# Ledger of designs, part 9: designed miniproteins, single chains

Each design is a single chain, and the fold is of that chain. pLDDT is the mean over its residues in the fold that is shown.

## One batch from the design tools (miniprotein)

Design m278
Fold by ESMFold2-Fast:
Structure m278 (fold): chain A 80 residues (1-80)
Amino acid sequence: MDVTETLLTPSQRQVTLQLEGPGEPVTLTLEVSGLTDESIREMQASPAVRVTRLPERDGVTVLQVTVGPQPGTLTLTVTL
């Protein structure tokens, strides 16, 4: 898994996750601070990627991400 971070504004970053398809579906959990409901709605996922929002804990957004068997990408905007 490769992670690329790009600064969009002084208070916002775009994070792109490049997820390799290992030949079988894999599931990972991402804990991200600074995600808004708007950021989640604007999230871009390739067809091989599925994202489920889990219950938030202590201001941290929890996302369950499943990828595979093909490689995929997930792009998020995070507010700092």
Scores: mean pLDDT 70

Design m279
Fold by ESMFold2-Fast:
Structure m279 (fold): chain A 69 residues (1-69)
Amino acid sequence: AAEAIRLAEEARRLAREGRVEEAARKVQESGKLLDMPGAVRGAEEAARVGNAVAVLAGAHETLKAAQSL
């Protein structure tokens, strides 16, 4: 739980800084720890098209999931 929270928070910061590929990697790592394959796939696709908003949304989703554990 703690590691997934940290990764999701780092992803949010990186996405806000425009570092989309790095943010997407952190969402993928957090999503794998939480067994959220949709979040992992969404982050990969968002990174491919450079969609920072989609990466940020994925980071919020994984953060909420990790905090609810």
Scores: mean pLDDT 79

Design m280
Fold by ESMFold2-Fast:
Structure m280 (fold): chain A 109 residues (1-109)
Amino acid sequence: SKEMEEAMKKIIESTLKSLEGRLEEARAAGNEATVKGVELAIELAKKGLILAAEGAVVLGEKLEEFGLDASKLKGLSASELASAGMLIAIYEAKGDLERVRELLEELLA
């Protein structure tokens, strides 16, 4: 289990470095919804909630693409963020952009 703890620490460190780069790029571009998603992802990654952090990034980017407000992202649970990120990836792989929109509207209602 000490090997798993060390592996998790390296995953967290790598994830944070990647997220810090994404945050800088999003701020430079003026992408406010993406910024909010990445800021939330950094908080989650620091707690070791890597799947939720990935979900927060994906949600922020999709909200930016659709021109939707990201202010309610902080109200979502870690499990909601992780599940939503996975569902968006599945819907996009199927080309179902309407299901992505419906999911965003449902989560942020």
Scores: mean pLDDT 88

Design m281
Fold by ESMFold2-Fast:
Structure m281 (fold): chain A 99 residues (1-99)
Amino acid sequence: MEEDLKEFEEAVKRAEELVKDKEEVRKVIEEMAKLFVELDEKKKAGITLSEEEQAELQKKLDEAVKKVKELAPELTPEELMALVAKKKLELEKKIKEEK
């Protein structure tokens, strides 16, 4: 595998071990992943987000990041985004397989 993918996989594994006992953190990560999936689906459908919708989304993401920092301060922003990206890919694959 390419170096970038290997580093990503290692970051995901470390981050998963840090949050395995923290159900609340995992739920927040899943909610963030769902938001990104919804955005990608809207973009593919040609739906343009209004400035108000973009601001509301940014607020939700900021609140989620803040909550994760409070519950799992050891988790870096890079590790958090790696977990969100992995969960997003899993959700996208599941949606595609269910259709």
Scores: mean pLDDT 76

Design m282
Fold by ESMFold2-Fast:
Structure m282 (fold): chain A 99 residues (1-99)
Amino acid sequence: SMEEKKLKELIEKLGLSEEAKEVLFNLLKAKEGKLSVEEGQEMTEKLVNLIENNKEEMAKLIAAMSQIPSLKEEAEVLLERLKESYPEIVEETKKILEE
């Protein structure tokens, strides 16, 4: 589909890792009500790993979410929750979105 093509172009432009892509696709599945409990748990574990061990990749993921209409609110909620403990992720996300 045209929307799937735009999503693939966004992923390529931002250079998302396989882990970040898996999280992104599971977030999209959650919006469609198709995410299983097991997939939700795996997504949460991957998100925690990105936040703790790969802040640059987490910033790219949030930047991708911010450019997808169905995930924009989730991106804003994540940025709000991260701003106190992980301000570097928030600042990097802003830099990516300015380019």
Scores: mean pLDDT 84

Design m283
Fold by ESMFold2-Fast:
Structure m283 (fold): chain A 87 residues (1-87)
Amino acid sequence: SADERIREIAVETLEKIIELLKEINAPESLIESYETLKEWAKTASAAEARGLLQLVLREMELLSKEDPRFKPLAEIAREALEEVERI
């Protein structure tokens, strides 16, 4: 279903973000926060998953303005939202 696809996109997006956070040696607390969000996303509604991706994009955009290493993470979140909006 469309709802299952949206949830899957959110989970996969968070997995990619977590891997990149580890690669750039982001703070452990930030990595743990995203691990928690990923677990929550597995049971989220489509609306909750969309809202989560919007919040993630906002956070990554803000972080990327202070630290360019976060720019690829913002791009991943943006691409995920664009994919979701086409469903």
Scores: mean pLDDT 88

Design m284
Fold by ESMFold2-Fast:
Structure m284 (fold): chain A 67 residues (1-67)
Amino acid sequence: AEEAGKRGAEGGAAAGGSGGGATGGYMHILDSNSPEGARKGALAGAAGRGDAGGAKGWQEGMVYSAK
């Protein structure tokens, strides 16, 4: 159960991080303030979506193992 939860969290975090990063970068193009903005947006997007994806992946992994 715990091992399955960890793998779900890792997968969710990786997928969320990739999507969040892309979105953050894109938002800089709309804002057009500085290259630093794109990096900060990508990091914030990756962190936020990675966290949400990790939590969901953990829950799904635990449920699957309990089956």
Scores: mean pLDDT 53

Design m285
Fold by ESMFold2-Fast:
Structure m285 (fold): chain A 86 residues (1-86)
Amino acid sequence: SREEQLRAEVEIAEEMLEEVKEDVEKGKLSETQFLFLATVIMSTAYLVARLSTDEELRKRALEIMEEVARFIEEFLPGLKVEVKEP
């Protein structure tokens, strides 16, 4: 079913995120390689969050997106442009 496919996609995204974190910590990835992989993981999670009717799958996908955003901020500070009102 579509939901089974989306579950597989979220599981792959979770596994990819953990591998990317490990590879960054070990110095195995360049900034461009990290950003590419982070984009793939984020895009996969975004699609699951938008297409799934399963509340747990949507929650897991949103958690992946939040974790990727936090990881980018932690390991590549300054690559985000943020405008804060005074």
Scores: mean pLDDT 79

Design m286
Fold by ESMFold2-Fast:
Formats: C-alpha cells, structure tokens, sequence
Structure m286 (fold): chain A 69 residues (1-69)
C-alpha cells in the first residue's frame, strides 16, 4: 500500500541520518538508493506530493552533512 511505502521511506530516512551521524557514507548511499526507488514508485502511483516531501528531506540531509547521495 501507499502507507506502507511512506512508512518504509520514513524508516530509511531515519537509518540514513544515523549512518551520516556515524560517518558511514557508503551505508548512506545504499540507503539513499533504496529511498529513491520508493520515491520513483510513489510518483508512478500518482503520489507526487508525498515523493516531493520525502525527497526534500533527503536533500536537507545531504546539505546538512555536506554529502551528495
């Protein structure tokens, strides 16, 4: 369901921030890749607004930690 996809994206964002706090950029890239797959699926399913909100949070983490994922 869409709610399950959003919940998975939320969990991935939390894990991604944890990886960045630990300095594990390789782990963060893996988590960002998985998150982007969910965001793409949300767009295809017509939930662009949810995908944009989650994608913005990913970009905020990139800016905060000085990384490109």
Amino acid sequence: SVDDLIAEAEALLAQLEEALRAGDVARAKELAHRLNQILTRLVILGHQEHAEALGRRLRELEARYGVTL
Scores: mean pLDDT 91

Design m287
Fold by ESMFold2-Fast:
Structure m287 (fold): chain A 75 residues (1-75)
Amino acid sequence: MLERMTEAIRRAARETAEKYGVSEETAQKAALAGLGLEGRMSYEEVAKLLGVSPSVVRGSTRTLREELRRAGVEL
């Protein structure tokens, strides 16, 4: 399970990095923070914390959710 989740996270980060012109590390942090802080912080607040645009947080979070669902992870 953990290995499948790690690969899904890595794939989502790569896709987001290419689409938004950010590093894979930045895309991964944005996706994990956006998903993990959902309901606690807005995408705008997460974006400010990470130094990225809100569109990067929204897009990376969406891509990560899709990749995790493909890996069989419930959210």
Scores: mean pLDDT 79

Design m288
Fold by ESMFold2-Fast:
Structure m288 (fold): chain A 75 residues (1-75)
Amino acid sequence: MTIERVVRAASPEELEAAMKALVEEASKTHKAVRGEGLLDEEARKAAEEAIAAGDDEKAEAILTSNPVTVVLKLE
């Protein structure tokens, strides 16, 4: 079973604490844990257009060449 988490951090200290907590939780159950990032709106629109056109390679290139803003928050 894959654990999906949205982790948001307003500061580098919160980011480090949130990542440490996720790693600790994953190690207890040997489950995969993932964080989610927010994609830039222009990059998101371009990726969505490529997906709609059925061009998976173009969509992947947009996602990898346009860095996402990662917002990590642990509750």
Scores: mean pLDDT 55

Design m289
Fold by ESMFold2-Fast:
Structure m289 (fold): chain A 90 residues (1-90)
Amino acid sequence: SAAELAGENAKRGGELAAEGAESKDATKATGGAIRAIGGAEGARLAGSEEGGEKALEGAKKAGKGAMSGDAEAARKGAEEAKEGGELAAA
């Protein structure tokens, strides 16, 4: 579904943000965070409000973790965004 695919895209963005944090690559971290937010917004628009809100919260967590250099927090946010997309699709 569109919401599930958007959630998966948010997860990929969060994973890229985490990689940027690990490698101290600010461009990669920022780009990943932007992609995660975009995917999460897509999940919110395509699916349920509850799932979309979870996806957005996960994407925000991924972005915050990446910008603070916390790759584990960024990955946790990425997974939460994917779960939000799956919930939005249900």
Scores: mean pLDDT 77

Design m290
Fold by ESMFold2-Fast:
Parts: structure tokens; C-alpha cells; sequence
Structure m290 (fold): chain A 68 residues (1-68)
């Protein structure tokens, strides 16, 4: 199914962005934050529950970026 494949790709992309951001220990650029959020939201909308954890991790990274 087209939607399922797209949702799985979105989840994978969001997870990769989050993993890289956590390992880099540097502030993630806003553009990558928005891309990760977009991908996670698309996966969640398609019914992939793992996307919920990605969104939570992304929110924590955004908080860290705000605290310089």
C-alpha cells in the first residue's frame, strides 16, 4: 500500500534525524527540526505509533536548542 510505504519512510527519516541530533551534541538546525517534525507527523497520521516517541524526542531537542 502506497500510504503505508510512505508512512514507514517518514518514520525512518524522522528517527534518523533525531538519532543524528542526539549523537552530535550540537544544536540541530531549525530546518532539520521542521523536517523531522513533518516526517513524524505524517507517520503518526498514517497510524504508526512509534512516531509518537519521535515527536516527544524532537520536542526535547527543541527545548535544548532554546537553552544556549
Amino acid sequence: EEERFEAEVHLALAQIIIAIAKLSKEPIPDSLVERARYHAERALAAGIPEARQVLEDLDKLVEENKKK
Scores: mean pLDDT 77

Design m291
Fold by ESMFold2-Fast:
Structure m291 (fold): chain A 89 residues (1-89)
Amino acid sequence: SIDEKLEKLNKKLQEVADDIYRAEQLALQKSASQELMHQIIMAGAQVSLLSMTLHVLSKSGQLTDEDLEKLSKKVDEVGKQIKEIQQQL
């Protein structure tokens, strides 16, 4: 169901948000470059936007299976970006 897919996507968003938080903590501990810090901030901004988009579409009753698949793909892309950033720390 859409509700089950929504729950799974919310869980995925939380996992990516947790990865961003861990990257931020590690970057601060290692005195990482301003460029890496900026990339972490931008990843956080992207996750926040995706979360807000999902919330608005869900509340408006406009959320489709296609929207969930597209948002899930974008969350996966941000997740890959943050893992690449973590490798540079």
Scores: mean pLDDT 87

Design m292
Fold by ESMFold2-Fast:
Structure m292 (fold): chain A 91 residues (1-91)
Amino acid sequence: DEKYKEKLEKMKKEIEELKRRFSALGLERGAEKTIEEAIEKYKEIIEEAEKLIEEIEKKGGSKELIEEFEELKKEAEELIEQLEKGKAELQ
């Protein structure tokens, strides 16, 4: 379904935007707040991806599309781990 592909692309762009915002501020005083905001946004992306995976599975949709959302979820989870480690280094 084109609708799910569009949502996937939007979520990928959101991850890239968050990565840019973190990289630009990662060494600055006050980066902790931006890191926390990025973590919450990645959590929202994971929750949306999980919901979309469930919806696609329920409708008997594309396995390939489910795998792409699973990879997106994994990337967001790895980015949260990296951000949490970065936040700890600032404290």
Scores: mean pLDDT 76

Design m293
Fold by ESMFold2-Fast:
Structure m293 (fold): chain A 71 residues (1-71)
Amino acid sequence: SEREALRRAAEEYAYALGYWAGKNLTEEQREEILARTREAVAEFHKTASEEERAIAEAGLRALEEGMREGA
């Protein structure tokens, strides 16, 4: 489905960016990015559907995982 494709694309994109950030950015810079992303996701959740929230959470988890593995 289109929603599954979007979720996979979001996860892959977020992981790749996270991995690059883990490898190339300082801990402080990564923490700032994560804080901003978590804040944006929290705001999005206030009006997001169940499916939209699932996509956002999957992307956030992939970003965090990428940062850990890239570090």
Scores: mean pLDDT 86

Design m294
Fold by ESMFold2-Fast:
Structure m294 (fold): chain A 96 residues (1-96)
Amino acid sequence: SGAARLEAAKQQARKAIEEEVLKALKKMENKEKLTRDELLLIASAIRNGNKDVIEKLKKLFGQKRVDRLLEMVRNGATNTQLAKELEEYYKKLLKE
């Protein structure tokens, strides 16, 4: 079952990436310093429509900021552009 093995490998890879994204989000919830790579990882999850990530970001930044990130995705924003917007929201969150 080569097809079943390939699908299992894809599922394992997706799960590993999702776990790294959740670790980065937990650092953000704890107000820890985030690396550019961690911000890019979260940005990629937003682009891929990860509902758990989107819901956690709504709790951290509020609906309006998350709606703006989703609008950026619809308008073809890069992961680098999304990561920059996330970094600005995170800086603002630390001042609120």
Scores: mean pLDDT 83

Design m295
Fold by ESMFold2-Fast:
Structure m295 (fold): chain A 75 residues (1-75)
Amino acid sequence: DEEEKRLKEMAKKYGVPYTGKNLKRVKKTGIPSRFAAALAGLQDVALDPEFLRGFLKKQGVDASKEEVESLLEDV
């Protein structure tokens, strides 16, 4: 899949582990590509907006609380 290739490359760029479960979730929600790698790397656990925001910040992604909450609303 083109989407799968894109997410693998983004995961590698941000140093995030690639996972098939999170990839399927990202494809379903149409999440912006800058967040796709972070979500693909997350384990199949409850997604905390505060945790995800902090994680993205460490990866150099400047995400607002509203953006993160919007992503999780569709998951």
Scores: mean pLDDT 55

Design m296
Fold by ESMFold2-Fast:
Structure m296 (fold): chain A 57 residues (1-57)
Amino acid sequence: RDPTAALSEEEREELREQSRAIAEGIGKAMGWDEASVERLAEMLYEVEVEVRERAAA
């Protein structure tokens, strides 16, 4: 796997911020604990990175 071939570190940071914001929004609406929000943010980030890496090829 070559991370530099698809996404820059700046793009990864933006995706982290987006994933966290989405997870926090969902967590607030659903009444989730911070640990659950953090897990969702990590899952969303990994999925977004995977999708973006495939699309940016």
Scores: mean pLDDT 74

Design m297
Fold by ESMFold2-Fast:
Structure m297 (fold): chain A 79 residues (1-79)
Amino acid sequence: SERDRLRQALNRAANRAYETLEKEFEKRELSYEEAFELAKRTVRETLTEELGEERARSLEGQIEAVARSVATQVLRDKE
């Protein structure tokens, strides 16, 4: 279903964003703002790949929510 496809895409996007932030932290310390913006870009790119550009644009609220969650988790794990 469309709903199942969205759920799976969001889960993959969250995982990719977390991995991306973890790798970036190996190179340098990130502020919350930097982590959030990097997570948001990664989530948006993943959803565009999985669901297409038009649908990804309609999901900006979900993109921000996932990015905020991932950035918060990574910063806590690294502090």
Scores: mean pLDDT 87

Design m298
Fold by ESMFold2-Fast:
Structure m298 (fold): chain A 85 residues (1-85)
Amino acid sequence: MEKEVEQKLKEAREAILAGDVIRGMEIALSLLTDPEDKEKLLNFFEQALREALEKYASGEITREEANRFIAEKMVEKVKELLKKK
């Protein structure tokens, strides 16, 4: 189970890094069974996406750095939610 979770998290991260945010989030949400955990991931990701977009729009970070930031935040939150299950 954990090995499959790690593999799917890598796939989700790589999808976001490639700019396919919807694909990455679809995979990440599939790893969570509790509706409350899915809502927590979505709310956290919304905040991370806003922060990345604001920094990108201001020229503070590149597009690639913005994609990496949101990918890493998604992975962190999924791991947190799975650990607290």
Scores: mean pLDDT 82

Design m299
Fold by ESMFold2-Fast:
Structure m299 (fold): chain A 92 residues (1-92)
Amino acid sequence: AEELKEKAKEAIEKAREAAIAGDEEEALKEEEKAIELIKELLEQGKIAEVYELLAEAYRAAAEVARAQGDEEAAATAQAMAEEAKALAEKLK
């Protein structure tokens, strides 16, 4: 599961970089890849790892929103990232 988690985290980071750079096609491609990897972890019952990756995804979304000047969306995504991280910690 660690290898799947690492690949999903890499896809999330690449999606963030592409979105900030304005490469919407590449951002969507990497987002879809991250979602498929997260689904595979969920099917394996790796719930804590899924919440850890969800926290990374919301953190990335907050950075993209901030880069686009959407402070409200950035604040919402950051709050969701913190909640997902707390849930992951409780499941360990």
Scores: mean pLDDT 83

Design m300
Fold by ESMFold2-Fast:
Structure m300 (fold): chain A 84 residues (1-84)
Amino acid sequence: SVDETVGEVVELVRRAIAALEAGDVDGAIRELRRALELVDWLIEHGSPPLQEAMRALKEDLERALRAAEAGDGDGALAILREMS
């Protein structure tokens, strides 16, 4: 369901933050990629207000993923923390 998928995105972002805090950048990249797949699904299948919220979240998650892939774990963590 849409509500279950939103909950899964929240948990994946929390896991990405925990991975970055532990210095596991590769783990964070895996969690962020999974979160982005679910966010894309929510943009396609969600209500209009949820689609708008998910598009904003996608921009932040893509920015965090780019920082992590560049080896900037601290930058990725800062982006994810500012979303809270």
Scores: mean pLDDT 89

Design m301
Fold by ESMFold2-Fast:
Structure m301 (fold): chain A 57 residues (1-57)
Amino acid sequence: AQAAADARGAANVPIVRFTREAFEKYEKGEDVREELIQRLGGEAAENFLITFEDFLK
């Protein structure tokens, strides 16, 4: 009966694995914006995209 705790858990270990895979796709030139928005929400997705751009440039 801890379904509500899953939303908080998404901010920990699972997000690290997900964002790593998304970064690899972004580095290869694939569009990861929609995946990030669906998983993290729009504001967090934009922040990660900015971080990815900084790492590659």
Scores: mean pLDDT 67

Design m302
Fold by ESMFold2-Fast:
Structure m302 (fold): chain A 101 residues (1-101)
Amino acid sequence: MPVVRLTPELAALLGLDALEVTREEAIAALRRALGLYNPETDAIAPESALADLLTYDAETRTIHLSPELAALTGVSSAPLSDLDDLLERLLLALGAEVVAP
């Protein structure tokens, strides 16, 4: 599986103790940090330190990005089904690198 290399600052923000983690672990940590969808509770927790940067429209099942995040990711909105791809784009924009084995 692909490995994601994090900066020390990003690892600290995500609450991770390693600079190289799996893609799945990096995305799960970012999801927790953003207060987005929790697979354990099957719910979206909008309250987080980054909640003002993301909004979720439950009627359309669409995630809307702030103008700042849209500029970083190249995407202004994404359906919930594309959340993991959106979070990968955000990790890359924040300085992470995907390292293929």
Scores: mean pLDDT 68

Design m303
Fold by ESMFold2-Fast:
Structure m303 (fold): chain A 83 residues (1-83)
Amino acid sequence: KEELDKLRKELTEFAEEFDKEVEELVKEALKRGVSKEEIDELIVKAKKEIQEVTEELMAKDKYEELLKKVKEINKKLLEELKK
């Protein structure tokens, strides 16, 4: 129970640090002429994927795999924003 709360807190802290990197890349993508709609779609898609894997892996009690998958989704989003 408390272990799950700790995991959620770690995921939240990781997400906050990651959001700062995403904000910087979003600003650069906008300067390159990428549409705000395309950027918003990428961010929404990544957040939806995180929510889906969180629900699936928590139901399967795979907390370590959950953290790994969240990091993979975040890395993929950063790569897409750099294009």
Scores: mean pLDDT 75

Design m304
Fold by ESMFold2-Fast:
Structure m304 (fold): chain A 67 residues (1-67)
Amino acid sequence: MDAEAVTAAAQKAIRELAARGADAETITSMVNTVVTHMREKGASEADVEAVRAALKETAASLGLTVE
C-alpha cells in the first residue's frame, strides 16, 4: 500500500469534511477507518502511526481535536 498516497487522500477528505461542518467525532471515526484499512492491507505499524499522526495534525490545524 502507498502510505503517502493514502495520507494525501485522507488529509483532503478531512479538510472537505471540516469545511462541511463535521465535528471531532466524525473526523476521529474517519481516521480510525483509514488506520483499520491500512492494517487490513498489511501496512507496518510504523506507517500506520505516521499516517495517524499526520491526520491528527491536519485535524488540529482545522481546530478539531482527535484523540
Scores: mean pLDDT 80

Design m305
Fold by ESMFold2-Fast:
Structure m305 (fold): chain A 100 residues (1-100)
Amino acid sequence: LEEAKEKLYEVYKETLERIAEILKENGIEVDEELIELRKKRMEEALKRAKSIEEAAEIVKEALQQVLDSVESFVKDEKAKEKIRKVVEEGLKRVEDILKE
């Protein structure tokens, strides 16, 4: 359980960092404090999870919320496509961890 939680947290962190890089590359200002807050909240949520399935669901829901948020304010189609792909890769990694 703890190993799976650590892997899930790493997927979430890496996905957020890649999204932040894409936004910066496209001239969109990134709130680094908000990113750190999201990471901290995820760490706490995963500590409270009682199963791998619950932990995976928390991460999947959070990644979907990030995608929805980004698509609401990012107008550049190329940036949106890159971010969508990054989130899809993150979701696939979560599913792979869940199957272990």
Scores: mean pLDDT 83

Design m306
Fold by ESMFold2-Fast:
Structure m306 (fold): chain A 81 residues (1-81)
Amino acid sequence: ASDEEVVEAYITALRNLGVPEPLHQPLAEAMVEAQRRHGFLPVEDRERLSQRFGVPVELITRAEIEAGVELGLEDIKRALK
C-alpha cells in the first residue's frame, strides 16, 4: 500500500470511531509516522498521541486495529483478483 493509502485507512478508522473531523488527517499522519518507526504503534506513542490530540488512548488503539484490518483486506482482495 502507498503512504497515501495507509493514511486514508487511518483517516477512515478515526472517522468511523467518532473522532472530530479536524483531527482526522493530523492524527492519522502522526500515527502512521510512529508506526513506521517501530513497525507497530507502541503504548508510549499511543499515550503521547492521546495527550497531544485529546483523543482517548482506547480510540487510538481501535483506529490502529481497524486500519490494519482494512489494509489487510485490501491485500487479500488483490491476491484473490
Scores: mean pLDDT 77

Design m307
Fold by ESMFold2-Fast:
Structure m307 (fold): chain A 73 residues (1-73)
Amino acid sequence: SENNQKIKDLAMRSYMAAQLGATSHAKKYLDQAEELMKTTNPTPDVYILLSMAYDSLGDEKKAKEYREKAKKL
């Protein structure tokens, strides 16, 4: 879906920003992704990319939650 692609793009942007040390930008992208998640039926690849993005920011709890959701699908 269109929203799934947008969430993946935001998660990838967040991951890249975190790798460059731009933590505030990384968090902003994840906040935007989380808003889209509220009205989207996510695919497994969305959960994988979100888990990677949260892991890159040190949010191990969120990273684990999304990793487990990807496995259930």
Scores: mean pLDDT 87

Design m308
Fold by ESMFold2-Fast:
Order: C-alpha cells, then sequence, then structure tokens
Structure m308 (fold): chain A 71 residues (1-71)
C-alpha cells in the first residue's frame, strides 16, 4: 500500500476510536514513507495513537523518533 493509503486508513481508524488499528497503519506508513519528512509525520501520528491507548512511554519514543528524523 502507498504512504497516502496507510495514513488514510490510520486516520479513519483513529476517528472511529480504534487506536490499535491506527497505530498499526501509521507504523506501516512510517516504513513506506518516501522521505524523512513524511516518515516523521507518520511517527508523530503513531505517537498520538499510542498516547490515546495510554501507552505513554511508547508515545514518547515515537515522538523522539519523529524529532530525530527532522534534526
Amino acid sequence: ASYETLVAIGERAYAAGDYEAAAVAYHMAAQVAPNDELKAEAWRRLGEAYRALGLDELAERAFAQADKLLA
């Protein structure tokens, strides 16, 4: 699947309250991202999904990964 398709799947899952499905989709989006900017966006979205799940330590690591890609 394309980056855009996986982000769209993640957005729909997140809007539906399915944060586990959102996290999976955003993680897959990060793996297929065509550049570091979009990869960082996917990692930030993944962090938001982890935070919604109460997985605060995983959220912090995801946000740190996004920041590292933009440094």
Scores: mean pLDDT 89

Design m309
Fold by ESMFold2-Fast:
Structure m309 (fold): chain A 88 residues (1-88)
Amino acid sequence: MKIPEHWSEEQKERYRELAEKLAAGETTFKAGLGGRDVMLLARAAHDLGVKEITVETKAGKAGENVKEAVEIAQKEYPDVKIELKIIE
């Protein structure tokens, strides 16, 4: 796993956290992720060879932001299947 030098320390730490969860076998990530977290998660899954992940988000504005990030991440990392689940 190669972390870009130009990322902020916060982005690098978040990437490591998500990569550690994926390496431990977690594939479902619950509400609270922002669009940046979705992109970092998709990259970590790609780097680790994890082929399928699920992102859960709440309906509304936050959910629309996550949905857009999932669409972008799916195009960027087509080897990672990202399933979006909207929860109440």
Scores: mean pLDDT 75

Design m310
Fold by ESMFold2-Fast:
Structure m310 (fold): chain A 85 residues (1-85)
Amino acid sequence: KILPKVKAEKLSETTVKVTVEAETKEEADAAASELIERALKKGVKIEDVLPLDENTYLITVKNEKDAEVVVELAEELAKEVEKLE
C-alpha cells in the first residue's frame, strides 16, 4: 500500500512535529506508525508520541541525534511516496 506524504519539522533538540498529508485518519495513523517503526529500528529512543490533531503528531525523543534521524526518515518516506506516483 502507498503511504501518504509525511513532513517532519524539528521544534527543539528532542521534539519533532510530524504532519501527514492524508485524506483519512487511518492513513495518517498508518504513516505515523511506519515512521515510528523505522525510527525504532534505527535505535531512536522515543519518549512520547502526542497526537495534536487528525494528521499532526508531536514526537519526543531522548536526544538531538535521535530527533535528526526522525526528520531524515520522514524525508525518506516522502521520497518513496513520490516515486510511486
Scores: mean pLDDT 79

Design m311
Fold by ESMFold2-Fast:
Order: sequence, then C-alpha cells, then structure tokens
Structure m311 (fold): chain A 89 residues (1-89)
Amino acid sequence: MEKDREAAIYFTAAALHATAAVFSKDPEERRQHARTALDLAEKAAKLEVESGNKETAAKFLQRVADLVAPVDPGAAERLRKLAEEIKKE
C-alpha cells in the first residue's frame, strides 16, 4: 500500500500544479506548472496501475487533464489518451 499512498500524493500535487498553471499570468511559469502536473500525474498513474488500481488511475488522469486543459490542451490530450489506454489494457 506504500505505492498507493505515494500515488495519492503525486495526483494531489499534479492537481495543485494544474490549478497554479491556470492562475499563472507569466507564460513561462504557466508552462512549468502544466509540465509538472503532467509529469506527476503520469508517475502517479503508473504507481496506481502497478498497485492494480486501474480505474482510480484513469479517473485521476481525467481529473488532472480537465484542470490543465484551459492552459495546455496538448497535456490534457496526452493524459486523456493515457487514461483510455489504462482502461483498455
């Protein structure tokens, strides 16, 4: 269950960075937060999948994608595709 706890921390951090990206006025700061959100969400999803929690991984990836979509549609698309892949094996 250590991986599940670690994944929860990374998904929470990803959501916070995605939110920070939306509210950042500086384009560079916005990009940094969006990239960090993407990286943390992907890491968290991998840990959840390794723990057998595919549905949880997909759900949180979709949530982070929705949060980052207004500032980085490409990152949102990547996270949504990863969520679909996890659901379909």
Scores: mean pLDDT 83

Design m312
Fold by ESMFold2-Fast:
Structure m312 (fold): chain A 68 residues (1-68)
Amino acid sequence: MKPLTREEGIALVVEKVKELMDSGEFSFTEIAKIAEKIADAVYEAMEQGLSVEEARKRIDEVVEEMKK
């Protein structure tokens, strides 16, 4: 499986933030904090040469942790 590209990483962050905004479950401040954590997770995945699939799992884990 091919390592995650920067373009793919940016798309993953944007798509997830849009989903969170559309859900209405989070405040703007919470979304900003989650977006920062998602961006960090995607950046680390790119640095480690992980796949898009693995990056998506890390994003989902970040969102789950931030719900509490």
Scores: mean pLDDT 80

